# Designed miniproteins, single chains, part 1

No score or structure here was measured in a lab: all are predicted.

Each design is a single chain, and the fold is of that chain. pLDDT is the mean over its residues in the fold that is shown.

## One batch from the design tools (miniprotein)

Design m1
Fold by ESMFold2-Fast:
Structure m1 (fold): chain A 115 residues (1-115)
Amino acid sequence: VSLSPEQASLVSLVVEAYLELSGHSSVKSSDIQNYAKKDSEAFFTQLEEQLKDDKVSEETLNAFNKLKSAVLNNASDEEVKNAVKNFLEALQKDFKKNLSNELQEKLKKEGIELD
């Protein structure tokens, strides 16, 4: 499945948020977008493996699988954004951290407001 530029941008932002919350080293947005566009299924499979290694909750894994399904099945923009919101909120709970103001503002520009 070929990701739209908008979807690739959103998945890049999701990865940036995950790396910030988990404390892993940052990766360039362009590299994330290129990987997701080149092989979206392999990209999501690798991300799922990283989430399992970090021992995230079943709630977070379920939210991730909904996001993966929405993106890979070309769901509506609203469904994808809702899945991103749910996944990031679950990640914040698992890591007991809130995203930086910078990432929250980037998400808000994409129409995603975290609670």
Scores: mean pLDDT 81

Design m2
Fold by ESMFold2-Fast:
Formats: C-alpha cells, structure tokens, sequence
Structure m2 (fold): chain A 75 residues (1-75)
C-alpha cells in the first residue's frame, strides 16, 4: 500500500538526517518522527488498511527505533 511506501520513505529520511545531527537534535528528531509515525498509523487505520499491511508498517517503525538507538549509542 502507499502507506507502507510512505512509512519506509519517512523512516529512511529520518535515519539519514539523524546520522548528521547533534545528540540534542537527534532527540528532537526522534520525538517528532514518533509523532509522525503515530499520525500515519492512525490515518491508515481510519482508511481500513489490512492487518498484514499494518504489521509490515509496524516492523518498519521497529527497525527505525533500533536504528535511532544505534545512532544514540555512537555518541
């Protein structure tokens, strides 16, 4: 679905940005990114996206969280 592509693109962009940012800016980016993901999930749920697509989107978000944690540990 277009939501999966949207989540993946935003995730990839945020992780790339985090790699070039200060620790303080990374923390702000992470909070904003989580809020953005929550909004997209809410919209996808309202639009009746399948449970399979929702699970795929959740997996992408979890990968993003792990990547952000890796970036934080590099500080």
Amino acid sequence: SSYIDQIQQINDTAIAQAATMSPADKDILFVNWMQQMDAIFAQAQQDGVSDDDMNQMDNIVQQGIMAFNGQQQTV
Scores: mean pLDDT 78

Design m3
Fold by ESMFold2-Fast:
Structure m3 (fold): chain A 67 residues (1-67)
Amino acid sequence: GEEEKRRRGEFGIESARLAPTVEEAREAALQTARYVGEGENREESIEEARRARTKEEAVEAARRAAE
């Protein structure tokens, strides 16, 4: 349900933030976008996660996917 989506989004953001490398942060952001993102926002979030060069950008992509 809606609560489960919110919880997954929160975990995705946290996972990206806690990731020890940029690659792992990007993977966390991609997973968040795939499982929590909806419609056009999902595809945009996936693309942003793929473009992330830093952990900060990966975390931002995860946050956008969770919105």
Scores: mean pLDDT 77

Design m4
Fold by ESMFold2-Fast:
Order: structure tokens, then sequence, then C-alpha cells
Structure m4 (fold): chain A 82 residues (1-82)
């Protein structure tokens, strides 16, 4: 779904901005690694030619873990509609 990919791209861009700011303000290494791991997981999902419902559920879990509640809610609604 194009809308799912757009939400994943939006979350990826937000997390890359967050990682840049965390590094700039000398946040602890564990916090930076958590964001970096989430970015890597999202990039892996976006590199797939087709996203399964399980992939969308994984993306929603990443969004919840990273505090992106609005994106998580939108992904869960798209799962119900698909």
Amino acid sequence: SERVRALLQKMLDLLKTRRRMLRRFNADESTIKEVDNAIKQLEALLNKPELSPEDIEEAARIAKKMGEGIIAEELEELLKEG
C-alpha cells in the first residue's frame, strides 16, 4: 500500500532527525542505538518489494516503541481496512 509506505517513510525521516539531534546534544549511547536499530528495521521494511500484514504489524510495533503514537494508530487502522 502506498499509504503504508508513506507512513513508514515519514517515521524514518522523523527518527533520522531524532538521531541527529540526540548525537548533537550528546545523548547516551544506548538511546542513540535504540533509534539506530529502529531506523535499520524501517529501512529493511521499505526495501521489500511488497509489505505483508505482518510487516505492517512490525512497523506499528516500532512506532509504538519509539513514541510515534499517531503513526502507530494510522498503521493499525490500515491493517483493519485491508
Scores: mean pLDDT 88

Design m5
Fold by ESMFold2-Fast:
Structure m5 (fold): chain A 71 residues (1-71)
Amino acid sequence: SHEEQLREKEIKAEVIKELGLDAPVEEILKRVEERVGPGSLAVESLRRLAAVDPKMPLREAERRLVAEATA
């Protein structure tokens, strides 16, 4: 539901706030997955970022994914 997606987005934001925007995507993914479960849309978006480079800082991975999507 929309409310579940909003809650997942809030949990993702809390994890990012806790670990920082320079944390590796794989660490953000692991922490979000632990809280919301592996079938969530938030986890799927993070898996897509991790497919670019799991060791890349989240900030850089998100910037790169957006650039590739708009090219």
Scores: mean pLDDT 74

Design m6
Fold by ESMFold2-Fast:
Structure m6 (fold): chain A 95 residues (1-95)
Amino acid sequence: LTLPQETVEALRLLSQQLRDENLDDDTIEQLLLEADVLLGVLSIKSVLNMLTPEEEDAVAELKDALVTVAERTENPTLKTRALRLSSDALEVLTA
């Protein structure tokens, strides 16, 4: 839906934002929703063998950030969502 460069920048910004320990639950939920949308687009590109190396690197960074969120959050809904999105990111990388 976006140019590859814009997608990479969005993914990296999202990963940086998700690593902030001072985020409230509402902010984390919004960032996880943004991750879900981006990973949905990237999963289609992955199946079509259209992922760039830069997009693969950015998805790997996002996967690690999502694991970090799951480890830090005390909110069970956010923990479950972050773990699912981390799994989705891994599927994008391995498809």
Scores: mean pLDDT 83

Design m7
Fold by ESMFold2-Fast:
Structure m7 (fold): chain A 78 residues (1-78)
Amino acid sequence: MKERLVERVGEALAPHLSPEEVEAVVRAVGRGLDALETQPLEVVLQELSRELGRLVPREALPYAANISARALLDYHDS
């Protein structure tokens, strides 16, 4: 379920990001999951990667991108 995947992203990122940054990433992942209903996975992943680069510090970006991509892949493959 999309809601549970979004919650898991938030929990994974909470130790690494501010609460506001976590909420921004959670919302971006939620939009990505919704976009998978109508757009190819590769397009959604590219757009999410660009958006995350604006939302999180550079040091946290690889981890945030990996956790977020995993949520999209888990949803797509379910």
Scores: mean pLDDT 83

Design m8
Fold by ESMFold2-Fast:
Structure m8 (fold): chain A 67 residues (1-67)
Amino acid sequence: MSEEQRAALVRYLVEEFGLSEAQAEEIADFLAENPDWSEEEKIRYLTRVFGLSEEQARAVVRFYRSL
């Protein structure tokens, strides 16, 4: 993931879901470090570790794929 893509993802998480910048950066790092995880595994991790709803987690994974 490029610096520009990371910045876009962090901004999306903060603006759309009201996450803190620190939490958004943590999610961005998780997604960048685990590109080979299935969509379902990423959604499960986001809901369990970061407390996102399944709908929010799915939106995050979809946005990440669009970068």
Scores: mean pLDDT 84

Design m9
Fold by ESMFold2-Fast:
Structure m9 (fold): chain A 64 residues (1-64)
Amino acid sequence: GAMTREGLRQVAEGIARFAGNKEEAEKLLADIDANAPTQELLDRIAKIGAPVARQARAGVAAEQ
């Protein structure tokens, strides 16, 4: 299914909290607020790394 904007925001918070990469998390939040395409946001999450991608997938599962 399509990921919601609110789900993407929660993933960005997880990146800041658990990956320690506050700068990348702040960029993601700014892009979400600027209505960036969902595919670009997902590509950026994937590039941050496998541990963060795993946390993002867990967050999506919790949204069901």
Scores: mean pLDDT 64

Design m10
Fold by ESMFold2-Fast:
Structure m10 (fold): chain A 90 residues (1-90)
Amino acid sequence: AEELLEEARRHLERGKELLEKAEERKDEPEGIELAEEAVEEYGKALGAAGELHRAGVVTPETVALSDEAAAGATRAAELLAEMKRAAAEA
């Protein structure tokens, strides 16, 4: 349980870092790659949190982590879609 929680936190932090960098480079090809990596990392955080919840480890902390990872994944996916659309119109 503790290992999954640490894994979920690590992926969440990495997702946040990658999303911030993607937003900084949203007008560059590198921004698309960073946003794709952010989506992947948030997905891994959600996966680890989901395993904790299936194991019966449902606490305010694991719920908050899952909610934050889901919000981050949505934001990263929306940014990625916007950047890909802009690139296709260029």
Scores: mean pLDDT 84

Design m11
Fold by ESMFold2-Fast:
Structure m11 (fold): chain A 72 residues (1-72)
Amino acid sequence: SREEALEELRRFLEELVRRGRISREEADAILKAVEAGDGETAERLLVRLYLEGRISAEEASRLGRLIRKVLA
């Protein structure tokens, strides 16, 4: 469901913040974009994290699938 996908997205981003891989501000920006229905901004922020080497290709793929599931 949308709510299950959003909860999984929040937990995944929280884990990345806890491990020092991304900032709280970056996690909050992605969540704000998703909650606003702004998939373009959410995907742009995700791609930036991947290109900066801060998340793996598998993590980027999983996050992207969760974002799309929330916005469907």
Scores: mean pLDDT 88

Design m12
Fold by ESMFold2-Fast:
Structure m12 (fold): chain A 83 residues (1-83)
Amino acid sequence: MSKVLVGVGEGAKQAREVALSRGLPVNPASGAKEVLPVLARAGLTSVITSDTQKDADEAEKQALESGSQVFRVSSRDQALKVL
């Protein structure tokens, strides 16, 4: 099952750094609608980064609709615990 971490602002920056260190896909929330169904089908763990709460909420909805587990992260420690 695919896992998607969604971060906003500083949480997005920290989650992105953890994901990149592990070779995991990182995508902006603006592209989430197109990429999340593909990542879910492939069973890939990924991080979605957003500058706004609204875009993060939309990305979470898209990930859930694609059958992924969604985790909201606001810190590096939260990202490490899920990834």
Scores: mean pLDDT 82

Design m13
Fold by ESMFold2-Fast:
Structure m13 (fold): chain A 63 residues (1-63)
Amino acid sequence: MKESRRAAQFEGIKTGLELGIEEGVAMMIAGQSGRENKTKSPEEAKKNAIKMVKEHARSLGLI
């Protein structure tokens, strides 16, 4: 039970980071690229944000 609790927490954090960071960062970048930065589409900004976050987390050894 203790191991399943820690494993569930670890998985919850990983999925929370993926869902939370991916959606949160994408929404934030989409907001910024609305009127002020019309350089890229929200979808491309979201994809780039997800890639950057994953690379950063990977370099930190989180995933």
Scores: mean pLDDT 57

Design m14
Fold by ESMFold2-Fast:
Structure m14 (fold): chain A 72 residues (1-72)
Amino acid sequence: LSREEVLLKTAQEIRMVGMEFQIYLETKDEEKLEQVQKIHDEMHKKLQQAKSKEEIEKIYNETVKKMDEIRA
């Protein structure tokens, strides 16, 4: 992996931690919190396997959509 790809993966992980924290502040629903944790874990695993900037961006955007569905 290039330095740029590693930095991009790290940046997306930091952004996702921020989103997860916001959801924790918005809801105390145990079911939703469990779903959020599972979605974050899935993103982490997919990011470890991603081999291009395009894949990293796609994984992040798909994860954000899933998180938004839980918030609704």
Scores: mean pLDDT 81

Design m15
Fold by ESMFold2-Fast:
Structure m15 (fold): chain A 77 residues (1-77)
Amino acid sequence: ASPTTKALAKMGVRAAEAGLKEVLLDPAELARELGVSPATVTRALRRLEKEGAIKVERDGRKLRVTVVDAEKLREIA
């Protein structure tokens, strides 16, 4: 997996460990924090969704991300 995909997988694992199954993300803010484009963040999240680890839904300008398989996220991280 790309460094961005691994970073997002690690964030998802930490969220799940904190008892959060759902998080609301701003792709532009997250992209600034990771030093990548918003398109790169969205592409990495879609890869994690295709691998069955998360569910991504549009919520206005933000993305609602649900952790579906925390173990799969650990394998990617």
Scores: mean pLDDT 82

Design m16
Fold by ESMFold2-Fast:
Structure m16 (fold): chain A 100 residues (1-100)
Amino acid sequence: PRTEEERQRLEAEVWESLGLMHRSIGDKLYEKGDYAGAAESYELAIRAFEEAIALGAAPTPELAESYRNLAKAYEKLGDKEKAAEYRAKAEEVEAEIAAA
């Protein structure tokens, strides 16, 4: 028998796994010079990690790294404003992890 809390924990783990998958896809696209595709994959990774957090998971270094990688992709695309925004988001996540 799974309690609601056990179900939410398992769902969070699935979302975290999905986030790691999208981050890995983004990394491969970035390496190939597909910065637009990399940005899209990193955004999907971030959304998956955010869904895990909504289900009770703690922010992870992988979420912070996804924000930093998204910032790098936008920098390559010439979008300095989005690059700065997502670097700031990475620093916010890193601060939350350090405070825990």
Scores: mean pLDDT 88

Design m17
Fold by ESMFold2-Fast:
Structure m17 (fold): chain A 82 residues (1-82)
Amino acid sequence: GELVEFYKSKIKELLETLKSEDIPTELALDNFKLLLSSMKNTLTKDELNEILDVGLELLEELDLPPELKEQLVNLLKDFKSE
Protein backbone atom coordinates (compact mmCIF):
# COMPACT_ATOMS: atom_id res chain seq x y z
CA GLY A 1 0.00 0.00 0.00
CA GLU A 2 0.94 3.70 -0.19
CA LEU A 3 1.86 3.83 3.53
CA VAL A 4 4.12 0.75 3.22
CA GLU A 5 6.06 2.37 0.33
CA PHE A 6 6.23 5.68 2.28
CA TYR A 7 7.75 4.00 5.37
CA LYS A 8 10.14 1.88 3.25
CA SER A 9 11.33 5.18 1.72
CA LYS A 10 11.72 6.71 5.22
CA ILE A 11 13.78 3.76 6.54
CA LYS A 12 16.05 3.92 3.45
CA GLU A 13 16.44 7.70 3.86
CA LEU A 14 17.30 7.37 7.57
CA LEU A 15 19.87 4.61 6.88
CA GLU A 16 21.47 6.68 4.05
CA THR A 17 21.79 9.57 6.55
CA LEU A 18 23.77 7.25 8.89
CA LYS A 19 26.07 6.36 5.96
CA SER A 20 26.75 9.99 4.88
CA GLU A 21 26.78 11.87 8.25
CA ASP A 22 28.66 11.55 11.56
CA ILE A 23 25.55 11.08 13.71
CA PRO A 24 25.80 10.29 17.46
CA THR A 25 24.60 6.74 18.29
CA GLU A 26 21.96 8.03 20.76
CA LEU A 27 20.43 10.42 18.18
CA ALA A 28 20.39 7.68 15.50
CA LEU A 29 18.61 5.26 17.89
CA ASP A 30 16.09 7.95 18.94
CA ASN A 31 15.28 8.75 15.29
CA PHE A 32 14.70 5.04 14.55
CA LYS A 33 12.54 4.60 17.71
CA LEU A 34 10.31 7.52 16.63
CA LEU A 35 9.91 6.10 13.10
CA LEU A 36 9.23 2.55 14.39
CA SER A 37 6.65 3.82 16.93
CA SER A 38 4.88 5.76 14.15
CA MET A 39 4.80 2.60 11.98
CA LYS A 40 3.53 0.41 14.86
CA ASN A 41 0.62 2.83 15.47
CA THR A 42 -0.28 3.13 11.74
CA LEU A 43 0.43 -0.23 10.05
CA THR A 44 -0.76 -3.84 10.36
CA LYS A 45 1.69 -6.40 11.83
CA ASP A 46 2.31 -7.87 8.34
CA GLU A 47 3.04 -4.42 6.83
CA LEU A 48 5.34 -3.54 9.76
CA ASN A 49 7.26 -6.84 9.38
CA GLU A 50 7.68 -6.26 5.60
CA ILE A 51 9.27 -2.84 6.26
CA LEU A 52 11.42 -4.18 9.15
CA ASP A 53 12.75 -6.96 6.87
CA VAL A 54 13.79 -4.28 4.31
CA GLY A 55 15.50 -2.33 7.12
CA LEU A 56 17.36 -5.44 8.36
CA GLU A 57 18.54 -6.26 4.79
CA LEU A 58 19.83 -2.69 4.30
CA LEU A 59 21.55 -2.69 7.73
CA GLU A 60 23.47 -5.87 6.77
CA GLU A 61 25.00 -4.00 3.77
CA LEU A 62 25.96 -0.81 5.68
CA ASP A 63 29.49 -0.16 7.00
CA LEU A 64 28.51 1.16 10.44
CA PRO A 65 30.26 0.97 13.84
CA PRO A 66 29.57 -2.57 15.21
CA GLU A 67 27.88 -1.29 18.41
CA LEU A 68 25.46 0.99 16.49
CA LYS A 69 24.70 -1.77 13.94
CA GLU A 70 24.00 -4.32 16.72
CA GLN A 71 21.72 -1.88 18.60
CA LEU A 72 19.76 -1.01 15.42
CA VAL A 73 19.39 -4.70 14.42
CA ASN A 74 18.16 -5.55 17.94
CA LEU A 75 15.72 -2.59 17.91
CA LEU A 76 14.18 -3.70 14.58
CA LYS A 77 14.00 -7.36 15.71
CA ASP A 78 12.28 -6.32 18.97
CA PHE A 79 9.58 -4.44 17.02
CA LYS A 80 9.19 -7.46 14.68
CA SER A 81 8.66 -9.77 17.73
CA GLU A 82 5.94 -7.54 19.27
Scores: mean pLDDT 80

Design m18
Fold by ESMFold2-Fast:
Structure m18 (fold): chain A 62 residues (1-62)
Amino acid sequence: GALTPAQEARVEAALPVIRATKAVMDKAGMSPREVGLFIQRLLDEGKSLDEIAAELEKRAAA
């Protein structure tokens, strides 16, 4: 079915993390599982989605 405006807003908020996830998989060779565990750890530390995206981008650039 079509996404609701609230669901679309959540997807848009997650897009930087999704894009950074692709970059870290492509450039740093991380598996989807490793990326998932990394994101979960940052969430457990109270990081925002923007902060998580920034940390993933740092890892992709390293």
Scores: mean pLDDT 77

Design m19
Fold by ESMFold2-Fast:
Structure m19 (fold): chain A 55 residues (1-55)
Amino acid sequence: STPQPTTVEEIAAGARKLLDALDLPATRENARAAIRLIQPEASEETIERAVELVL
């Protein structure tokens, strides 16, 4: 298996799944929290880009 870098799209998709599983609305605050749970080492820039894809 070829290791693939974690993309902003993959992070956003994971965050959307997490929010749906928790029955949380897709707000900027909830999206940021979900992204931080999935990718705790993500930079603020990466988080903002992923949030735009979640919303």
Scores: mean pLDDT 78

Design m20
Fold by ESMFold2-Fast:
Structure m20 (fold): chain A 92 residues (1-92)
Amino acid sequence: MTEIEVVDDGNPEALREAIEKAMELVANGEAVKLTVTGVDPEATAEEMLQGAERLAEMVAKGAEAAGGKVVSAEARALSETSAQAVVEIEPA
């Protein structure tokens, strides 16, 4: 299983590259764990958690479209200004 971790601090390039790499690995028959940590000091804790939940759902749908099996998709609040999305994907 390949682990990919990215921090979403407002740089969309790093997040896009991490997601694209995860989907490519899954399409090539590799198991992937993608962890995205969102940080925004101007957001509320509720907004951060909702963002992480939506990101986990979008990544899970993308993984299924790439022929992967989603083992888990979770969102967690880390602080008032940060939340984490974790998606575990196996090749189908």
Scores: mean pLDDT 80

Design m21
Fold by ESMFold2-Fast:
Structure m21 (fold): chain A 71 residues (1-71)
Amino acid sequence: EVVPADFDTDGDGTLDGAEVNALLTALGYPALSPAELEEFMREAAVDGRVERGVVRPGDVLYLLRQREEGL
């Protein structure tokens, strides 16, 4: 089963855009364009964590859950 932490190749506790796209593809979602990826990461971030274009694995899962609850 897909574990988001397995996509943290740097081991720093954050995912960059390429790692987020790899995770989304592994979960069966289409790869995001650069613009869509920037918006996704901005929405996934909490407390301004996107200032370096990175998010935590938990932030990605949180946003995916919010999107699944949307109509």
Scores: mean pLDDT 64

Design m22
Fold by ESMFold2-Fast:
Structure m22 (fold): chain A 71 residues (1-71)
Amino acid sequence: DELEQQALATTTPEELRLLKAGYAALALEKAKEKGLEPHPEVLEIVENSTEEELERGREMVLQLSKEVREA
């Protein structure tokens, strides 16, 4: 079950919320770099998140991406 695997990877709802904020921040950056319009869901997450949540989430996502790349 994909839901069980996702729960195993994410220990708390707070961590999941920060990861979503981080992914949204990175998606917005990539969209701007490529000259693409970001998805409405991405804009909603960014607008409803604090700067601290976006920064922490972004760092978490980049750390995970670095680990995957180095593995």
Scores: mean pLDDT 72

Design m23
Fold by ESMFold2-Fast:
Structure m23 (fold): chain A 100 residues (1-100)
Amino acid sequence: SSAAKAAELGREALERMREVVEEGVAAGWSRDEIVARLTEIAQELMRRLNEEKVPEEIQNAVQNELLRLLLAVADAPEEEVLETFEREAKRMEARLEELE
C-alpha cells in the first residue's frame, strides 16, 4: 500500500539521519551542520514520496513529523542534539507504524 511504502521510505530516511547525527556529534560538527544534512535527507524523502505517488494526506503527515524533528534538533543545545534526535525519531517511527 501507499502507507506501507511511506513507512518503508520514512524508516530508511530516519536510519540515514541517525547515522549523520551519530557521526556528526562524534566528529564535533556544529548543530547547524547536522541540521543542514538532516534537511537534505528530509527533502529527498519528500521527493521520493511524491515520485511514488503517495497520497498527499500521507505526505503531509510525514512532512509534519519531519518538520517537528528538524525544529527540535535546531532548537536543542549542542550537547543534547543526539538525545533530542532520538526522542523525535522514536515519535516519528511510532507515527509511521500507525500509517501502515
Scores: mean pLDDT 89

Design m24
Fold by ESMFold2-Fast:
Structure m24 (fold): chain A 90 residues (1-90)
Amino acid sequence: MRAELDELIARIDAEIARLSEFDTPEAKRRIALLRGARTALRLAKRLGVSLEEAREIVKKMLSEKTAQEAASRITALALRSIGDQIDAER
């Protein structure tokens, strides 16, 4: 639910803070990906994405080499979630 999504976002924030203590190229790349995932999750939360779908978004963003590919996948999941909510409400 919403609280569960906030928890996931908070975990990403904690990981970013932890990684920011390291001065390695790997840590810097991972921080950039995590910041992208955090922004994407905030958008997904506004669209009412489920916790399971949010976890899949994070997994895809962390495994993708480009934010563009991750954004496309997130958009697809968000559209499905909106459709499911409309069907449930109406």
Scores: mean pLDDT 64

Design m25
Fold by ESMFold2-Fast:
Structure m25 (fold): chain A 96 residues (1-96)
Amino acid sequence: SYSPIMQRYMDRIDQLTQQINDAITNNDKDQVYKYMDQVAGLVDEIVRFFEPTPEAIAVVERGFQVIVDAAKKMGDDKLAQIARDYGRQMLARMRA
């Protein structure tokens, strides 16, 4: 089971994922990028302030996957590739 703190991060990422999907359905591009930026902020916060536990790594991996999937749905292939590459580098660093 996740720690209460990491569970709150996962729950917030899941909530933002729903908000991203709703914004995509409504063709609200500005809201999609706003929610993607909020996911990136949560990932940055975990990386900066928490020990790289398996649960923290899983939350960070989930956050990057949300950003990649949203960018792909928006047709922003460049952003999807940047997020994929940066996520791979960050996860490798956390696992070291």
Scores: mean pLDDT 89

Design m26
Fold by ESMFold2-Fast:
Structure m26 (fold): chain A 78 residues (1-78)
Amino acid sequence: GEEKLKELEEAIKKGDEEKALELFKELMNSPDPELRTRAAELAKKAKKELQLKMLELGKDDSNPLVQNELLRIYLDLS
C-alpha cells in the first residue's frame, strides 16, 4: 500500500511513464478505496500525457472519492 504510493510518486517525478502506469494500475485494482483515492490524488502531479492514460485506467471506479479526484484531473485537462 504505502510503499507502492511512494514508488508511484517517485516514478511520476522522474517521468518514468511505464513504471508510473504499472504502479497506478496495480493501486487502482486494490480493494482498498483509500489506496485508490490516494493514487488518483498522486496522478494530479503527473504530466498531461500520463494523466490522460491514468484517467482511462480509473474510469470505471465506482467509489465517489476516487471519481471526484479523477474528475478534477479531467476538468484541469479540458
Scores: mean pLDDT 83

Design m27
Fold by ESMFold2-Fast:
Structure m27 (fold): chain A 95 residues (1-95)
Amino acid sequence: MLSIEERMEKIKELLKKAKEKLKQHLISQGMPEEEAEFKANIFEIALSGEVLVILRMSQRDPERAKAYADKVLANWKAVFPELSELLDEIKEIAK
């Protein structure tokens, strides 16, 4: 079993990759670089907060944590399908 510290470190790396991939995707769709950076930063902050809730919940109620993770990550995949693989990897580590 990976330690909580190791899981957090791996999640941070994946969040950084997801942020960069989202930024590049938005730029490819014609968004100015500064606006793409801002939007990608908001995404990273929002998802990071939700992942922390999932990690904390997993210590008290693993079944609820899994259900919440599935819902949260499914919502993000619906908005940003280009991030699906990275979002799935984050979900598997967080729960």
Scores: mean pLDDT 83

Design m28
Fold by ESMFold2-Fast:
Structure m28 (fold): chain A 91 residues (1-91)
Amino acid sequence: ASREEIEEAARIVAELGEERGLSKELQVQAIAALISTEFGMAIDDEIKEIIAKTLGVSVEFVTKALENFSELTVEELKKIEELVKEAAKKL
């Protein structure tokens, strides 16, 4: 995927996540999941920078949110899955 496609995907997730009242941490997880599933890409430092800029958070915040994936509840995982599914329809 191009940088513009990744930036658009991040923006769509951020907008939908805000509308749904999801935390920035869950929005990070949803953007990462969408990029991985739709584009087949690993979340490298460049993608972390794009996520950070899109959400108005630090790269350190993005890294910490991604590290905490194993601590997510089943309810939070379902919210992420629903957000990713809806965002994918807008790509």
Scores: mean pLDDT 87

Design m29
Fold by ESMFold2-Fast:
Structure m29 (fold): chain A 72 residues (1-72)
Amino acid sequence: MEKLEKAKQILEKIKSGEATKEELEEFKKLLDELSDEELKEVIKYFAELFGLPESSVTKEVIKSYVEYKERE
């Protein structure tokens, strides 16, 4: 599976509350492995998925949200 598509799939599961801790860890690793172009697409997708302005979403914001979800 392509890294970008995998990241998007995990992100959808995170929003629905269905993501496992293993998937959250995989997603964080994917964010570090993505190219600048792929990371920009993930940021845009996150913004669209959560109804946020793209300018308010950064890699750091996404990571913080995932870390919050991992604590549950």
Scores: mean pLDDT 80

Design m30
Fold by ESMFold2-Fast:
Formats: C-alpha cells, sequence, structure tokens
Structure m30 (fold): chain A 86 residues (1-86)
C-alpha cells in the first residue's frame, strides 16, 4: 500500500520532468540559434533531475526506481531525435 503510493508519486514527478524536458527540447528546436544553448541547458537540467529522482527512488523502492529509469530512458531517446531534427 505505502510502496504503491510512493511509486505513484515517483511516476507523477518523473512524468512532470519528462514533459518539461520535451517542452525545452521543442523550444530549443524552434528558437533562434543564440537561444538554443539556453534551452539545451534547461533540458539537460531536467534529465539530471530525473536521474537524481531515479537514484533516490531506487534506494526506497526497486519498483519506483524502475519507473523513473524508464522515463529517463524515454527522455534520452526523445532528446536524440530532437537533436537530429535541428
Amino acid sequence: AEDEAYTEQVRKKAEELLEKFKEYAEKMVKSPKEKQNDYADEAAAKIAELSELALEARKESEEAGKVADEKLKEAIEYGKKAAEEL
């Protein structure tokens, strides 16, 4: 019960971080060259936060850590595709 509630909290936070990452990646692609680095840095910060969430979640719950790791992998793959569209 408690583990399930914690896993759900981690999932929601990971989804928020993934959504923000996608938002910054899209802004990077659509922005003037002089601002692309700023949005790339913000996107990288969201991946770093998601990675930290995965590490902390794994210490408390293997299931929650796995959920965060899956969202982190999705963010990395999305970022690679966004970079190729530039």
Scores: mean pLDDT 81

Design m31
Fold by ESMFold2-Fast:
Structure m31 (fold): chain A 70 residues (1-70)
Amino acid sequence: AMKTTTRTEEFERTIAGKKYRVKVTTQVDEHPDGTVTVTQTIDFYNEKGELVLGASISVTVPASELDAVL
């Protein structure tokens, strides 16, 4: 990747009386061909710090299309 930017956000969520730590990581990879890959990962950790659920989604778009969404 030509340039990579990563941002991580953490928050606590209570589901059915149990506390979970939710970690959302957004990674933006700029490629030399003028495309950008955005990957968002969401991970749920229980009160013991064990990963109980993880999901990830990635999309690649021309860099010009990101400017139209803001």
Scores: mean pLDDT 79

Design m32
Fold by ESMFold2-Fast:
Structure m32 (fold): chain A 96 residues (1-96)
Amino acid sequence: MPSAEAVERLLRPEFWPSESEERITEVTVREIEELGRKALEAKEAGDESRAAALYAAAALVGIGGIIDAELAGKDTSALEEAMRETLRRIEEELEA
């Protein structure tokens, strides 16, 4: 996500406060997985800077999901656990 505006949009998706905690978790993990996949593709292409930026964007999406869920009064425990495990796996793949 190259622009600050695009990153801001990912941190506060407009539909999330009206969704269930399960749905917020599912959507957040899916977005992290997609950004992680793009980071791995960038690494394979030899673009380490792009890979790092995409991994950082994935982490920011996770933080945004947690903030939105918390502001909506939802339990964040499942989201935090899923985000942590997903990011850890992507990081391990990027370090391989």
Scores: mean pLDDT 74

Design m33
Fold by ESMFold2-Fast:
Order: sequence, then structure tokens, then C-alpha cells
Structure m33 (fold): chain A 98 residues (1-98)
Amino acid sequence: AKEVPEDLKKIFEFLDVDGDGKVSYEDLIQWLIDTEIDKDKDGIIDKEELEKLTEALRNSGFKVSLSDVEKFVKSLESGKDGVISYEEFEKLYNSTKV
């Protein structure tokens, strides 16, 4: 079984600003807007924005690769009903291919 990297769990917890144990793709997009990574505010994350996000996370002390971040983002995009618990994220992450 593939485990989610510990630092991706910490990133999930970092995006869980209200502490309810749930994160949405909208929470990620809002964080990207606030950090000026998504400057056009179209809700689309391209390869350059993934690279900027990866660099910002590494600068925050997280040990993540671009591939880890890409899988994380795609897992959040694959979530149903707009919010994902950590358990749902872990299942989506392990099924996501990049």
C-alpha cells in the first residue's frame, strides 16, 4: 500500500484553516489567490502555478516534489460535493496518476 507522504498530510492540515478536518478545491484556489500564485483568478492551476506552489511549500519547510504537489492538487479536484476529508484525500491521492 502507498502511504501519503507525511508532509502532504501537513499541507492538508495547513489548508484546513477552520480546523474542521475538511479541505475543498476552493480552499486551495483561495490560498493560491492570496499568495498571488493564481494571478488571473480563473480557478485553473497550470504547470507554472504548480511549480510556484511547490516552491512556496518548500519555502514553508515542507519536503515535497512537484509530482507530490500535482497529485495533491488533482486529488482535491477529484473530490465530490466540494469538500474532502483527510480519509477521502488519502484514497484519491493513492488512485491519482501523474
Scores: mean pLDDT 69

Design m34
Fold by ESMFold2-Fast:
Structure m34 (fold): chain A 62 residues (1-62)
Amino acid sequence: VKIDGVLNEEVLKELEEMVKAKTPIDPNDLATALADYDRDGVIDEEGLKVFKEMVENPEVNT
C-alpha cells in the first residue's frame, strides 16, 4: 500500500481533531494506524507529533 496519499496536511488536520475528541482509531484507516505509534488503539500527542514530522519532512523517504 502506498502512503503517498496518506501523508498530507488534510489527514494531519483530521488526526488533530481526533486527538482533541479522543476518538478511537479506525484500523482500516492507514493514516490513524501510522499515527498510533504506541499501538494502544488511541492516537495521542506523541503519535500525532511523529505523523506531523513525516508530513513536514518528506526527506524521511530515503
Scores: mean pLDDT 59

Design m35
Fold by ESMFold2-Fast:
Structure m35 (fold): chain A 77 residues (1-77)
Amino acid sequence: DMEKIGIEFAVMFLAPDVERYIYERTGEKVEIRSAEELRRLAEETEDEELKEYLEEALERAEEIGRKIAERLEASAA
């Protein structure tokens, strides 16, 4: 459960940059509030480069989120 919390925090930190990239590439203003929304955007896009970028952003969120979860567990001790 801490990993999911960490991933959601990581998504919040990455969201402004991802939202900017989507806007610059597509002209669409989106608001990313969760990892699930980010995943849906990756699945629904027909733009191959945007799909790859979003999938990489999800991988980064998982890596950062895992580290956040470890720190949260250490801080709770």
Scores: mean pLDDT 80

